# Designs tried in a protein design run: designed miniproteins, single chains. Part 5

Each design is a single chain, and the fold is of that chain. pLDDT is the mean over its residues in the fold that is shown.

## One batch from the design tools (miniprotein)

Design m149
Fold by ESMFold2-Fast:
Structure m149 (fold): chain A 82 residues (1-82)
Amino acid sequence: IAWSNLGLVLENLNRLDEAAEAYKKAIELDPSDAKAWYNLGLVLEKLNRLDEAAEAYKKAILADPSDADAREELAKVLEKIA
């Protein structure tokens, strides 16, 4: 099973807590999966877990420093929690 694919399906079904758990499992198997970190950040932001979302986006940027979307979302979240 691709945990990231399960996360996307759960997110589309608006099962955000379950989607976050699926992305966390994807990351546990591959901590360098920038896409999984980014998607986890988006789900956590929708759940209003802004500190956790910021951490996920930081790790997405660490895994892929060229990801402009992750940098932009991080900036928005940091502004909200400042």
Scores: mean pLDDT 83

Design m150
Fold by ESMFold2-Fast:
Structure m150 (fold): chain A 92 residues (1-92)
Amino acid sequence: ARREEIEKAVEEAIRAAREAERLAREAQRAPPEEAARLLREALRAAGRAQEALARALALAPDEAEAERVVARVEPVFAEADAALAAAADRLA
């Protein structure tokens, strides 16, 4: 069912965004060479989160369902974005 496909895509987006946050936080604490590798892995996880969100939005039948999808992922994506920014600043 479409609802089940949307739910799976949202769960995938949240899982990938949480992985991006975890890797970015590890990058903030790691030695420089390891930090660069972890940041690259975090950016790949963030990319997977964005792809899963795009899939969920493409499956949404109307604007109201799209708004519900965004509301569910927004706080996790915000935490991941903040962690990625902090890791990038440390490596600059």
Scores: mean pLDDT 88

Design m151
Fold by ESMFold2-Fast:
Structure m151 (fold): chain A 105 residues (1-105)
Amino acid sequence: NPVVEALAEADEDADGTLDREELRKLAELLRIPDSAVDYYMKKEKLDVKELFEFLKKVLYSNKENLSDLQKELIKQFDLDGDGKISFEEFEKIYNEALAKRKASL
């Protein structure tokens, strides 16, 4: 799962938060421009819920020009096909990525 792999790779210390540098790394892996990170990120670190809100803002702002990886993100979060990205679905994917990262440490 490329989304799980990108999330696991970005959270270098597997602490369940992403700082600005880790978020820039995630953005690069997901082909999100650095300008979007600077525009949407207002804190030094994002927790799981704040990361979810960041990704929602980025994806919804660019929905006509989404990359293949960004389309895969939407598809992974919208498991029931209702066209909505849910926090519950995102949290499950994030927890899988966190477990994968911890197993790699």
Scores: mean pLDDT 66

Design m152
Fold by ESMFold2-Fast:
Structure m152 (fold): chain A 75 residues (1-75)
Amino acid sequence: SLEQEVRREFAEAVRLYLEGKISTEQFVDRVRALFARLRESGTESAQHTLEDLRTVVESLAKKYNDQALLDAAEA
């Protein structure tokens, strides 16, 4: 499903970010693209998935005190 594909791609983006293999800007770009795909589907399942992933990005923003991550979560 779309939700499973997005969750897999999100998990990979988080791993690459935490391993220092991509920048915060690259991570934010990937997050924004994944959130756009979930919004485009317009389903309740996609909305719940978006809210779950938003919570993870907000947690990372708090941990790293990074405004770009917070802005991405609120987008």
Scores: mean pLDDT 88

Design m153
Fold by ESMFold2-Fast:
Structure m153 (fold): chain A 82 residues (1-82)
Amino acid sequence: MTEAQRLEAEGAVYEIAAAVYKRLKDYKKAIEYYEKALELYRKALEVAEAAGDAALAAELRAQIKAVEEEIEELKKKLEEAE
């Protein structure tokens, strides 16, 4: 695997952990683990861009956007907690 792919795989592990906490309705921990995944995906993107891997960079940008949107939705759930 490339370094960028290894960082993406590590980020995916944190994203899985975040999804588990979301299922348990622990939205604070879910956000924390999604933010960890986001940091790793952003680092993977930097490495992919430096390596000229346009395909992986495009994939990582899509993953970053999806995780950012998930974090925003979970933050809204915390603000609207009933």
Scores: mean pLDDT 85

Design m154
Fold by ESMFold2-Fast:
Structure m154 (fold): chain A 75 residues (1-75)
Amino acid sequence: SLEEALKELEKLLEEVKKLAEEGKIEEAEKKYEEMKKLIEEIKSTHALPEELKEKFENLLKEAEEIIEEAKKKLE
């Protein structure tokens, strides 16, 4: 369901945050790629309301920003 997909994305985002905080950038990037694949699959298989599409894209952007901030701390 779309609700379960949102829950999975939120869990992946929490994993990205934890890995980034631990300095495990490569692992965080792998979780980010999993988020991208999940969103792509959902968009291709479901008729999504625009508000929910925006919510999914915002979760992905948040993960990207977390990883980029963690990379800046390592430089």
Scores: mean pLDDT 81

Design m156
Fold by ESMFold2-Fast:
Order: C-alpha cells, then structure tokens, then sequence
Structure m156 (fold): chain A 92 residues (1-92)
C-alpha cells in the first residue's frame, strides 16, 4: 500500500540519519528490512518494529549476523505494516 511504502522510505531515512545503511522491500503482504552498520539505537528500533507487528496481529522476526540486521514483517493490515515500519524509525 501507499502508506507502507511511505513508512518504508521514512524508516530508510531514519536509519541513514542514525549512521546505518538500510534497504526496505515491501511486498503484497510482507516487508523485509536489511540494516547494516546499525547502532544500538537502530537495533532497538528493529526490535520495536517486530514487537509492533505482533501488536497488530502479525509476525515480526529480527535476525542478526555481524553488523547486519534483518527484520521480517508479515500478517498485518496495510495500516499495521505502516505502524511497524514507523516504529523502526522511532527507535524504542
């Protein structure tokens, strides 16, 4: 949805301002966020996004490998997806 795409761009920009590299892929019913060089604050944001997804009745998963963090979000309405992606931008 347009809301999820706007939230994805906001999340990428927020991560970049925090010194991280971010890529957000939005699918029909899911999103994947890849963060590199993530600070502790950006990593807290990733956990927040996964938690927000669960609050909207969806699924959130965070995987970490070295300096790379992947967040997988699914099972939500478009508004729930947008809220989860905005949570990534806001930190904790």
Amino acid sequence: SSAALQAARAAEEAARKGGAEAEVEVGPDSARVTLRKASPGVRIGAVGAAAEAMLHGGRGEVRSRGDEVEVRLSGMSPDGMAAALRSLAGGS
Scores: mean pLDDT 78

Design m157
Fold by ESMFold2-Fast:
Structure m157 (fold): chain A 70 residues (1-70)
Amino acid sequence: SLAEKRIERRKQLEKKYGKEVADEIFDLEMEIEALREALARTTDPQVKADYQARIEELEKRLKELREKAK
């Protein structure tokens, strides 16, 4: 199930990054997923551009968190 996949992902992140960083990464991944779903459902080009820009910003933050945890 989706819930089981989310639990598994969170456990994987906790093992690699520790709980605090894992929680932030997981929250960012969930927000990106929600925005991608919203992007797929919208037909307004400006709204699509806004969602895409937000996704790119969150993906950049996600990369920074992963790099900092090394």
Scores: mean pLDDT 84

Design m158
Fold by ESMFold2-Fast:
Structure m158 (fold): chain A 56 residues (1-56)
Amino acid sequence: GPLSPEQQALVRELAERLAKRLGLPQAVVLQQLRALNPEIWQQMYEVEAEEAQKEL
């Protein structure tokens, strides 16, 4: 099922960290997550937009 908003933020952070540790672009990691769970991909995109607003 879908993750909670906090879990979605953690998944996005984890994806970013995994991309950096594995030497892969974040987009590639997110693409793999999209294949496993399209709902998570959509919600992570929303979390990323929220984070961008907070950072700016």
Scores: mean pLDDT 65

Design m159
Fold by ESMFold2-Fast:
Structure m159 (fold): chain A 64 residues (1-64)
Amino acid sequence: SLREELERLLAEAIALLETFDSPEFKEALRRLRRLAEQLDSLSDVQLRVAIHEVRELIAEARAA
């Protein structure tokens, strides 16, 4: 499901970003943790948008 996909991506992104000592990634981490807390309240449209954004963030972090 979209929710399960986002949950897995959030876990991956949080673990990855925690390895960086960057103000930008610390702010992104706070946003990801907040998103994880709101997971059950997200609509399908919001889940798709969040999945796309988290994937982009993972790609950005891997390029750093």
Scores: mean pLDDT 83

Design m160
Fold by ESMFold2-Fast:
Structure m160 (fold): chain A 64 residues (1-64)
Amino acid sequence: SDLFTLPDDETLLETLIARYRKAGLPEEVARRIAELHLRALNSEPPERDRLLAEIEALVAEARA
């Protein structure tokens, strides 16, 4: 197909999990963060900004 379609939520979730795992996070942590990231993409500010801040804190905690 020559038309680009936005990925569905399932495909996007799998992509986010893979990216967080590649960044060195364990699969369970990567999945949890990816689910929050997907929720943030489906949310409006200020809720989106709150979720993104929570993700950043969880990433920092997981790397500590």
Scores: mean pLDDT 76

Design m161
Fold by ESMFold2-Fast:
Order: C-alpha cells, then structure tokens, then sequence
Structure m161 (fold): chain A 60 residues (1-60)
C-alpha cells in the first residue's frame, strides 16, 4: 500500500453509506471531466472509466 496522499478520494471508515456513495459519485465525475479536458480519453471512454471506478469503490 503506497503512502500516496492525497489519493484523490478520502472517505472515513465511520462515514454513513449514503455519504460514501455521494463522495464516490463526486470523485468519479471529477475524474471523468479531468480525463476529457486533458485529452487523455474520449467522453465515451471517460464515462466508462467513471462507471468502473464507482463500481470498484463501492465493492471495497
């Protein structure tokens, strides 16, 4: 586990699930916009990555 702070998303262990879901959604939206704005991914690819990130974070 690399000591990579800031990791881009911080959710305290005691945070209610609804607040965690909201934080994950905001993080994924920021990531999507950044990837498109930087020309790293197309909007379609960035949308797919954002959905995958939300699924992975919810599974953790």
Amino acid sequence: DPEGLPLGLYIPADTPQAEQDAAIDRFAERLRKTLVERGVLTPEQADAVAEQVKADLRAM
Scores: mean pLDDT 70

Design m162
Fold by ESMFold2-Fast:
Structure m162 (fold): chain A 62 residues (1-62)
Amino acid sequence: SALLEEANKLAREAVKLIEEGRLEEGMELFRKAGELASQATGSPTPAELAEREAKELIEKQK
């Protein structure tokens, strides 16, 4: 899909920035690429997985 293609492009740009020592910019592009990939495939990002796990733990202790 177009979203997945865009996500892959951003991920490659992020890796290049990280290799050049521009860690903050690279990590930001990596987060954006992950969000686009999640939207394209319906797969959760690591951040979304962590949030779901936290919500489950809170509900279990209720």
Scores: mean pLDDT 74

Design m163
Fold by ESMFold2-Fast:
Structure m163 (fold): chain A 74 residues (1-74)
Amino acid sequence: GAREEAERLAREAIELGLRALREAKTLEAIQLGIAGALGGIGALATLRFTGDAEAALRDARAGVEVARRGLERA
């Protein structure tokens, strides 16, 4: 369901964001990596404290997209 997908994508956003930070050679890649990882953390927090799976899923998807851009700039 949406909760399980949100958790999976949130963890993916954190992993990709941290990878972008590790590989970063530019300030842009660092900023996008941080934003992606924080997006994933925010999605997990939304699930934990509000239970809003749809909001968490939206945040997690956005986090993954930002983290992927960070990797492209790394």
Scores: mean pLDDT 89

Design m164
Fold by ESMFold2-Fast:
Structure m164 (fold): chain A 85 residues (1-85)
Amino acid sequence: MREVEEKRRRAEEEREREERWGEERVREARENGTPREEAVAFSARSILIAGGFADEITKEDAERLFERGRRRYASDPELQRALDE
């Protein structure tokens, strides 16, 4: 079914976008010379997790990032598990 295939393809594209977004954040952190930010930005998923207690990200930015990720991936059990940790 095309809908099932399209949904699966869309999920994979979302994964890739999150990874690319995280990679760009890592690049920025390295350029800024902040090792902690580099660790936080190694992937979008890690940023969502670390945003809850990472000092290098402002509370406002961390909360917005968390809320966007939660809303965007509300039905993703793997991300829900990662956010729970």
Scores: mean pLDDT 52

Design m165
Fold by ESMFold2-Fast:
Structure m165 (fold): chain A 67 residues (1-67)
Amino acid sequence: EKEAALRALRAVLKEYLGLSDEQIEKVIDAVNEAIEKRPFEEVRNKVGELLKKGVTDVDEIIAELKK
């Protein structure tokens, strides 16, 4: 379940935002770190909200996930 969601997130980041493989892994690492501290559903919803708002900067996404 989590693995399938992470694969879907990688596809969105690559195809929709045009991020490099390096940038994608940086975001995925931040998501994996966040799910150690919070429920996966909360982290998934936060990423979805940021993307809906048009946040495309990798560092901004990571900063929001660290909150």
Scores: mean pLDDT 77

Design m166
Fold by ESMFold2-Fast:
Structure m166 (fold): chain A 106 residues (1-106)
Amino acid sequence: SAAEEEARKLHEEGREALLKGDYEKAIELYEKALELNPEYAEAWFNLGIAYAELGKAEEALEYIEKALELGLEEDAQIYYAKALAYKLLGKYEEAKELAEKGEELA
């Protein structure tokens, strides 16, 4: 649909902002994409990454879990993102296990 096309464009702009380290801009763009397509699993995941980079671990994990619920494949990148969030929460043993699982899938 036209809304799904627009959501993909906003998501790509969000990825560019994320790559440049503009996490607040990335969040704004991903949130707009998700208003147009709430089932956009990749946008939920990248929203989680942006929140993790800002040190907001609980919100990051919530958005990553939403992406998985919507059918995003649990690949190496997802395990690394979870590991970062768990490390931010001070859960170092769980973070290590998640990172090792990500490395095995890479």
Scores: mean pLDDT 89

Design m167
Fold by ESMFold2-Fast:
Structure m167 (fold): chain A 75 residues (1-75)
Amino acid sequence: SEKLKKAIELLEKAITDPEDRERAEKMFQHALERMQKRRPLTEEEVLKIRFNILITIAAEKGRRDVVEEALKILS
């Protein structure tokens, strides 16, 4: 989904703290490893996993502005 890719790009640009970026990548790899054990993932499913991780980190950091904008892109 083009909308999902755009929302992910927005979230990745907003998460500038190296520690948060590293945490996001570790969470993403863990999620992929867990889910791929059941079956191969589609590109859309991989994008949804990445989006969910990034929006969670943005929300935890109090970036409500970025969370709301990302959700609007998906509308």
Scores: mean pLDDT 84

Design m168
Fold by ESMFold2-Fast:
Structure m168 (fold): chain A 56 residues (1-56)
Amino acid sequence: SEGQRMLERARRLYEAGMSLASPELLAQLEQAKRDGDYERAGELEDELIRLGERAL
């Protein structure tokens, strides 16, 4: 389905972004998740996806 294809694409972009992300960005994401700050975590995950888009 279209939705499944979009989720798979998002997973690949996230993985690529994780490989390119600075340790600071990854630390901020972990901290936001620990704090339950899901709005901030979402912003940081979007940044990872954008990094993946630039790489793929």
Scores: mean pLDDT 81

Design m169
Fold by ESMFold2-Fast:
Structure m169 (fold): chain A 65 residues (1-65)
Amino acid sequence: SHMEKIEKEKKKLKEFNEEVFKVEEELESQGKRDEAFEKVAQLHRENKEVFGLQVEAGREAAREL
């Protein structure tokens, strides 16, 4: 079912966003802001293929630099 694929993609995007937030929070709490920025960028590059439905989310994230 196409709807099942859409739900799976949404779940992947949600899990990805949660992981990004956790990584950013952990590194920033350690004073490693530059490393947090670099790691977040890496995670976005590695998971670009799972952004099947929410391309705009990537553009909004890129706006906050």
Scores: mean pLDDT 68

Design m170
Fold by ESMFold2-Fast:
Structure m170 (fold): chain A 86 residues (1-86)
Amino acid sequence: SLKDEAEKYLQKGKELLKKGKLEEALEYFRKAVDLAKQAKDAELLEEISVEYMHLAMALHEKGKTKEGSEVALEADRIREEAAKLK
């Protein structure tokens, strides 16, 4: 299902984030968002937005402040999309 595929991409993104592969983690999180939107899964979108915030913090810790701020704004937009589904 779209939800199962989204969860698979979310888990891969989380693994990459733990390994410090921040750019790759973002790519997988974006794939998860696209599928979660298609599935109209508000709870999954909220879960993915939390991982975007973890990624934003990791980017700031590495001095990538602009990228971190942009990822945090994407998290806000994902939360707005989730809210529209409720």
Scores: mean pLDDT 89

Design m171
Fold by ESMFold2-Fast:
Structure m171 (fold): chain A 90 residues (1-90)
Amino acid sequence: SLEERIKELEKKLEEALKEGKYEEAIKLIEEIIKLKEEKIKELLEKLKNDKNLSKEEILKLIAEILNLIGDIIDLEKELKKLKEKLEKLK
């Protein structure tokens, strides 16, 4: 599933960061961002098209979308920092 792929990449990212493998970490962050953007798109399509969703299910989907947006913002900040570190290492 998309969620299992994200989880596997997040585990690989943690290991790459621990080992100082900044180039690998950059590639992993870019892939994680892309998959999280795909997940947001799926959740938005479900909100738009599924007329059988309860109010509680709608609120849960909105919360999940907001959490994913927050994650992407944090990942993009980390990506910028890692690119700056890699540039300084030459």
Scores: mean pLDDT 87

Design m172
Fold by ESMFold2-Fast:
Structure m172 (fold): chain A 90 residues (1-90)
Amino acid sequence: VSEEEINRGIADIVAAVARKLIEKGKYQEAIDLMKFALEKVPEEFRADIYTVLAEAYLKQGKKEEAKKWAEKALSIDPNNPRAREILEKV
């Protein structure tokens, strides 16, 4: 297993966990987990983490923060459908 595969796997797993936290209304816990993950995941794998951050902030009603993180996700993956959807809601 390469470091690239490990980093991608970590990003996928922590994003999935954070989405479950968001589903349960634990938005701040999801944000804290995603911010922790950013320290461990290289920039090229951060698009999904940024998307989850944007989603959690949007659920908190923090539209400016949601916009900021959605734009960061789109800077890495311009075709990210969830990040585009979030940006349309802010």
Scores: mean pLDDT 81

Design m173
Fold by ESMFold2-Fast:
Structure m173 (fold): chain A 71 residues (1-71)
Amino acid sequence: GDAARAAANALAAAEAAADGASGQGVVYSLMHGLRSLGKDELAAEAGRLGAQARSKEEAIAAVRRVADLAS
């Protein structure tokens, strides 16, 4: 579905941008995108996982987790 596709695209973009600053921005962008698609529950999970991320690696792991939840 559109949510799973959005999550997959966000994951690919996050991995491509891995040298840049905080990965938390990627998680929050995904959250916003999922909310715009009406996937409020997935957006809430992305926000929860993003709040726990302390590094870019944890943020990428959070994006991957949300992709799994969207499938």
Scores: mean pLDDT 65

Design m174
Fold by ESMFold2-Fast:
Structure m174 (fold): chain A 79 residues (1-79)
Amino acid sequence: IDALKAEAARLAAEYGELHPEVLKLALEIAAKEIEELAKKYGKELVVEKVEEAIEEYRETNPLEAKLLEEALKKALEAL
């Protein structure tokens, strides 16, 4: 998953962060990472921590906050 994150960052730098392939990959990576963390540390704790991150991002990076919110929803549907 770290390799996929590096690839997403590289594509974002090269083609722009809002490129459809970059956004699709970023959402999938975030959702899978939240799912794995929930399996390891417990769903309740991980949801709390991701929600804290979303609130922090809302003021400085509202697009990233929305992406994390959608990733959290997708991960919870898979759990």
Scores: mean pLDDT 71

Design m175
Fold by ESMFold2-Fast:
Structure m175 (fold): chain A 57 residues (1-57)
Amino acid sequence: GHHDLVERLVAAGFSREQAELAAEAAGRSTDPAAIRRLLVERGVPEEVARRAAELVA
């Protein structure tokens, strides 16, 4: 679920804020490119967004 994904991302080195945004984006899309765009739109740095999208897709 959302909570389990957030905790896995935090364990992978993302901040809790970044992890929550990435988990929310993964709930809306399974496309890594779309997840990356959603994260960048919400202020996540592009390199962080790329890494998060690769892990959650």
Scores: mean pLDDT 83

Design m176
Fold by ESMFold2-Fast:
Structure m176 (fold): chain A 64 residues (1-64)
Amino acid sequence: MMTPEEEKKLEERIASLPPELQEDIRLFWEISERLKEVQNAPEEVRQKLNKEIEEEIEKRKKKV
């Protein structure tokens, strides 16, 4: 429900932060969107998705 202008302003604000914080915020946002889907999924699917998310975070943290 954000306007395109508000979204651009937020992106510019994030870009002004240190690179480490930028990556953390971006990952947190992506995880939050995925967690919304996981919350409605069965426990088995939830565990699988959580593992995939954790592995992606670890790989990205290693690169940065």
Scores: mean pLDDT 67

Design m177
Fold by ESMFold2-Fast:
Structure m177 (fold): chain A 80 residues (1-80)
Amino acid sequence: SEVERLRLLAEAYFAAFQAASPRGYEEATAEAVALAREAGGEAAAAEMRALADAAAADAAVAKAVGEQGAKLYLEAKRLE
């Protein structure tokens, strides 16, 4: 369902945001990629890997990734 897709994407973005943490990069990136793959296949997984890498390198990117996750979560909540 669209609600399930948005929820998985929100969780993927939150995991990618956590890749910016010094104590979570490898596990957070793996989780983000896995969640994105479930939501949108290999294309979504590849995009999420790139976002996690970018978030780990740049605090402004990490903030934007976290904000996108929150937006997707609220959209999923509105649709149920």
Scores: mean pLDDT 83

Design m178
Fold by ESMFold2-Fast:
Structure m178 (fold): chain A 63 residues (1-63)
Amino acid sequence: MKIDEFFKKLSKDGNGYVTKEELKKALNLDSYPGIDPDEIIDSFDKDGNGFITKEELKTYIKL
């Protein structure tokens, strides 16, 4: 899935921000035993305000 399209579909405000909870659900992280989804998602949230931008996600995926 393309990151730009993924973020636009999840963004509640249309500004390219998504909530950590929405991102966790979209990635199905809660379905993987032995993985702490909150710790993974928190690594993307540089502002610590519960919103993740496309730029924050791109910084961590190193594509």
Scores: mean pLDDT 63

Design m179
Fold by ESMFold2-Fast:
Structure m179 (fold): chain A 112 residues (1-112)
Amino acid sequence: EAAEEALRAAEEAAEAALEAALRAEAAGGHAAAVGAGAGAGLAAAGAGAGRASGDPEAAARAAAAGAEGAARGARAGAEAARAAGDEEGARAAEEGAREAEEAAERARRAAE
C-alpha cells in the first residue's frame, strides 16, 4: 500500500512538473522554460529510476524535488509574462506552479 502510494505520488509529481514546464515555456519564453524543463526531467527520471530499482520512496523524493524545481521555473515564467503584459499566460504559469508544489508535497509525504 505505502509503496504503491509513493510510486503513484512520484508519477503525479512528474506529470505536474511537466505541465508547469509547458506553461512556463508559453508564458516566460526560453529562460523560464529551461529551468522548469530541468525540474520536469528530474521528476521523470526519479519516477523512472524508482520503478526500475524497486525503491518507490526514493522515486517519490526525487520526483518531489523535480516538481519543486519546475514550480520555481513556472513562477519565473509568470513574472516574465506579467512584465510583458501577458496576464493570461502569467495566471496559467502560476496555476501550474501551484499544482506542481502540491504534487511535490504529496510525494514527500508518501516518501516518509
Scores: mean pLDDT 78

Design m180
Fold by ESMFold2-Fast:
Structure m180 (fold): chain A 74 residues (1-74)
Amino acid sequence: SPTEQLGKQLIESLRELLRAAQAAGDEEQAKVLEETIKKLEEMLKNGSSLEEILQVAQETMERLKKLLEEKKAK
């Protein structure tokens, strides 16, 4: 289905980000990405809607933004 194809592409993109985070030694970002990838894989397996998948992606982006802001030491 189109939802499954888009979900798989999203997971692959997140895996690339995870690889980059691991290479950079960013353990907190890597953990968030690993948890999100696992959740999205389970959601695709269970037939979750594209809307639900996008919501999880949005929540993950918010978590990653918070981690980035915390690293911007003033």
Scores: mean pLDDT 80

Design m181
Fold by ESMFold2-Fast:
Structure m181 (fold): chain A 80 residues (1-80)
Amino acid sequence: MTREELDREVARAFVAMLIALAAISARQGKKDEAVEYLTLAVKHALEAGLPLEEVKRMIEEFADQYPELKDAAEEALKKV
């Protein structure tokens, strides 16, 4: 594994963590906080060179598992 490959994997892990925090916030009824976490996840992913389609897929797969996230995901993705 190169350093560049490791940096991308670290970025993916961080993005996944932010999406998970968004799901927790959405489940607690904190929609605005969930949108902020998802917006931050997209921003960090793009800054790390991850394709937007990959980030959208990660968010959609998480929202399928945690439906409470769907409204926040739709709002956050409109800002991209």
Scores: mean pLDDT 83

Design m182
Fold by ESMFold2-Fast:
Structure m182 (fold): chain A 61 residues (1-61)
Amino acid sequence: DGVVRVAEGNLRAGDYRAAIAAAEYALEQDPENKRAWEVLGRALEAIGELERAEEYYKKAE
């Protein structure tokens, strides 16, 4: 929960590297954390990795 909020905060700040790192750490604790998958998708979309973003959005469902 707290780590995902940090990831979301970094995403809003435009710090996509920090957002990705925090989301990945959240997924190490809980691989089924759909919000963490959403953060990964949004961060990858923001940096132009559209195909990878689609894959992670699919995992967020």
Scores: mean pLDDT 81

Design m183
Fold by ESMFold2-Fast:
Structure m183 (fold): chain A 82 residues (1-82)
Amino acid sequence: NLEEKKKEALKFLDERKEELLREIDAHAEQLGQEETARRLKEILERASKEAKEIVLNSEEPPSREELGKLFAELFERERRKL
């Protein structure tokens, strides 16, 4: 079921985004880098949105492994624009 696979992929992306948000907050609190954390969260939101668009427009939704790689790649691309 294509629709179910897409829903699972979107759920995975949301879970990974929440995980990374916690990591950003924990790291920023330790270093006092609140502005950097704010920018990273904005980048994370953009990367998550782009990854979801790719999933929704895909003929075959990516596997969890492929989604993890895709999300990491999109996040790094946006982060380099800082």
Scores: mean pLDDT 79

Design m184
Fold by ESMFold2-Fast:
Structure m184 (fold): chain A 104 residues (1-104)
Amino acid sequence: LREAAEEARKAAEAAAEAAKASKTREAVAAAAGAAIAAAGAAFAAERGLAPEEVARSAEGAARAARHAAERAREGGDEEAAKAAEEAAREAERAAEAAREAAER
């Protein structure tokens, strides 16, 4: 679960950068939501929740980050979209690490 927590923290940082880069209120709100979701996944992993629960939380963070990337593109902000896509990739890695922990 330590690897899941580390990847989820990276996802939260990337989503926060997407929020800073965003040009519209809608893109800022979506990226902030993704950062909160990723921070929640990290917290769940750090608090020792069941690996399956951590994986579901991280999967939720990845979906939120993909939504943030879509909102950034709608606003014409390619840098914010790229940061949000990086957040989605890190959240997917957190989910994978949590699933591996669940198998052991």
Scores: mean pLDDT 83

Design m185
Fold by ESMFold2-Fast:
Structure m185 (fold): chain A 62 residues (1-62)
Amino acid sequence: MTPEQIEREAREVAEAAEAFAREHADNPEVVAAARRAVELARRGDVAGAVSQLMLAAILARE
C-alpha cells in the first residue's frame, strides 16, 4: 500500500466515525468508541480505527 492510500483510508474512517457518533449521540458508549476510532485514524492507525468503529456499530445494536 502507498502512504497516500493509507492517508485516504484513515480520512474516510475518521469521517465515517464522526458521522456515526453524531447519529448515535444519545448513546455514550457508541460515541466513546467512535471518538476513539477518529483519534486512531488521525494517528494513522487504520486497523485500530476500523476495530473501534466496528465496536461502536456492535454497541449501537445492543
Scores: mean pLDDT 80

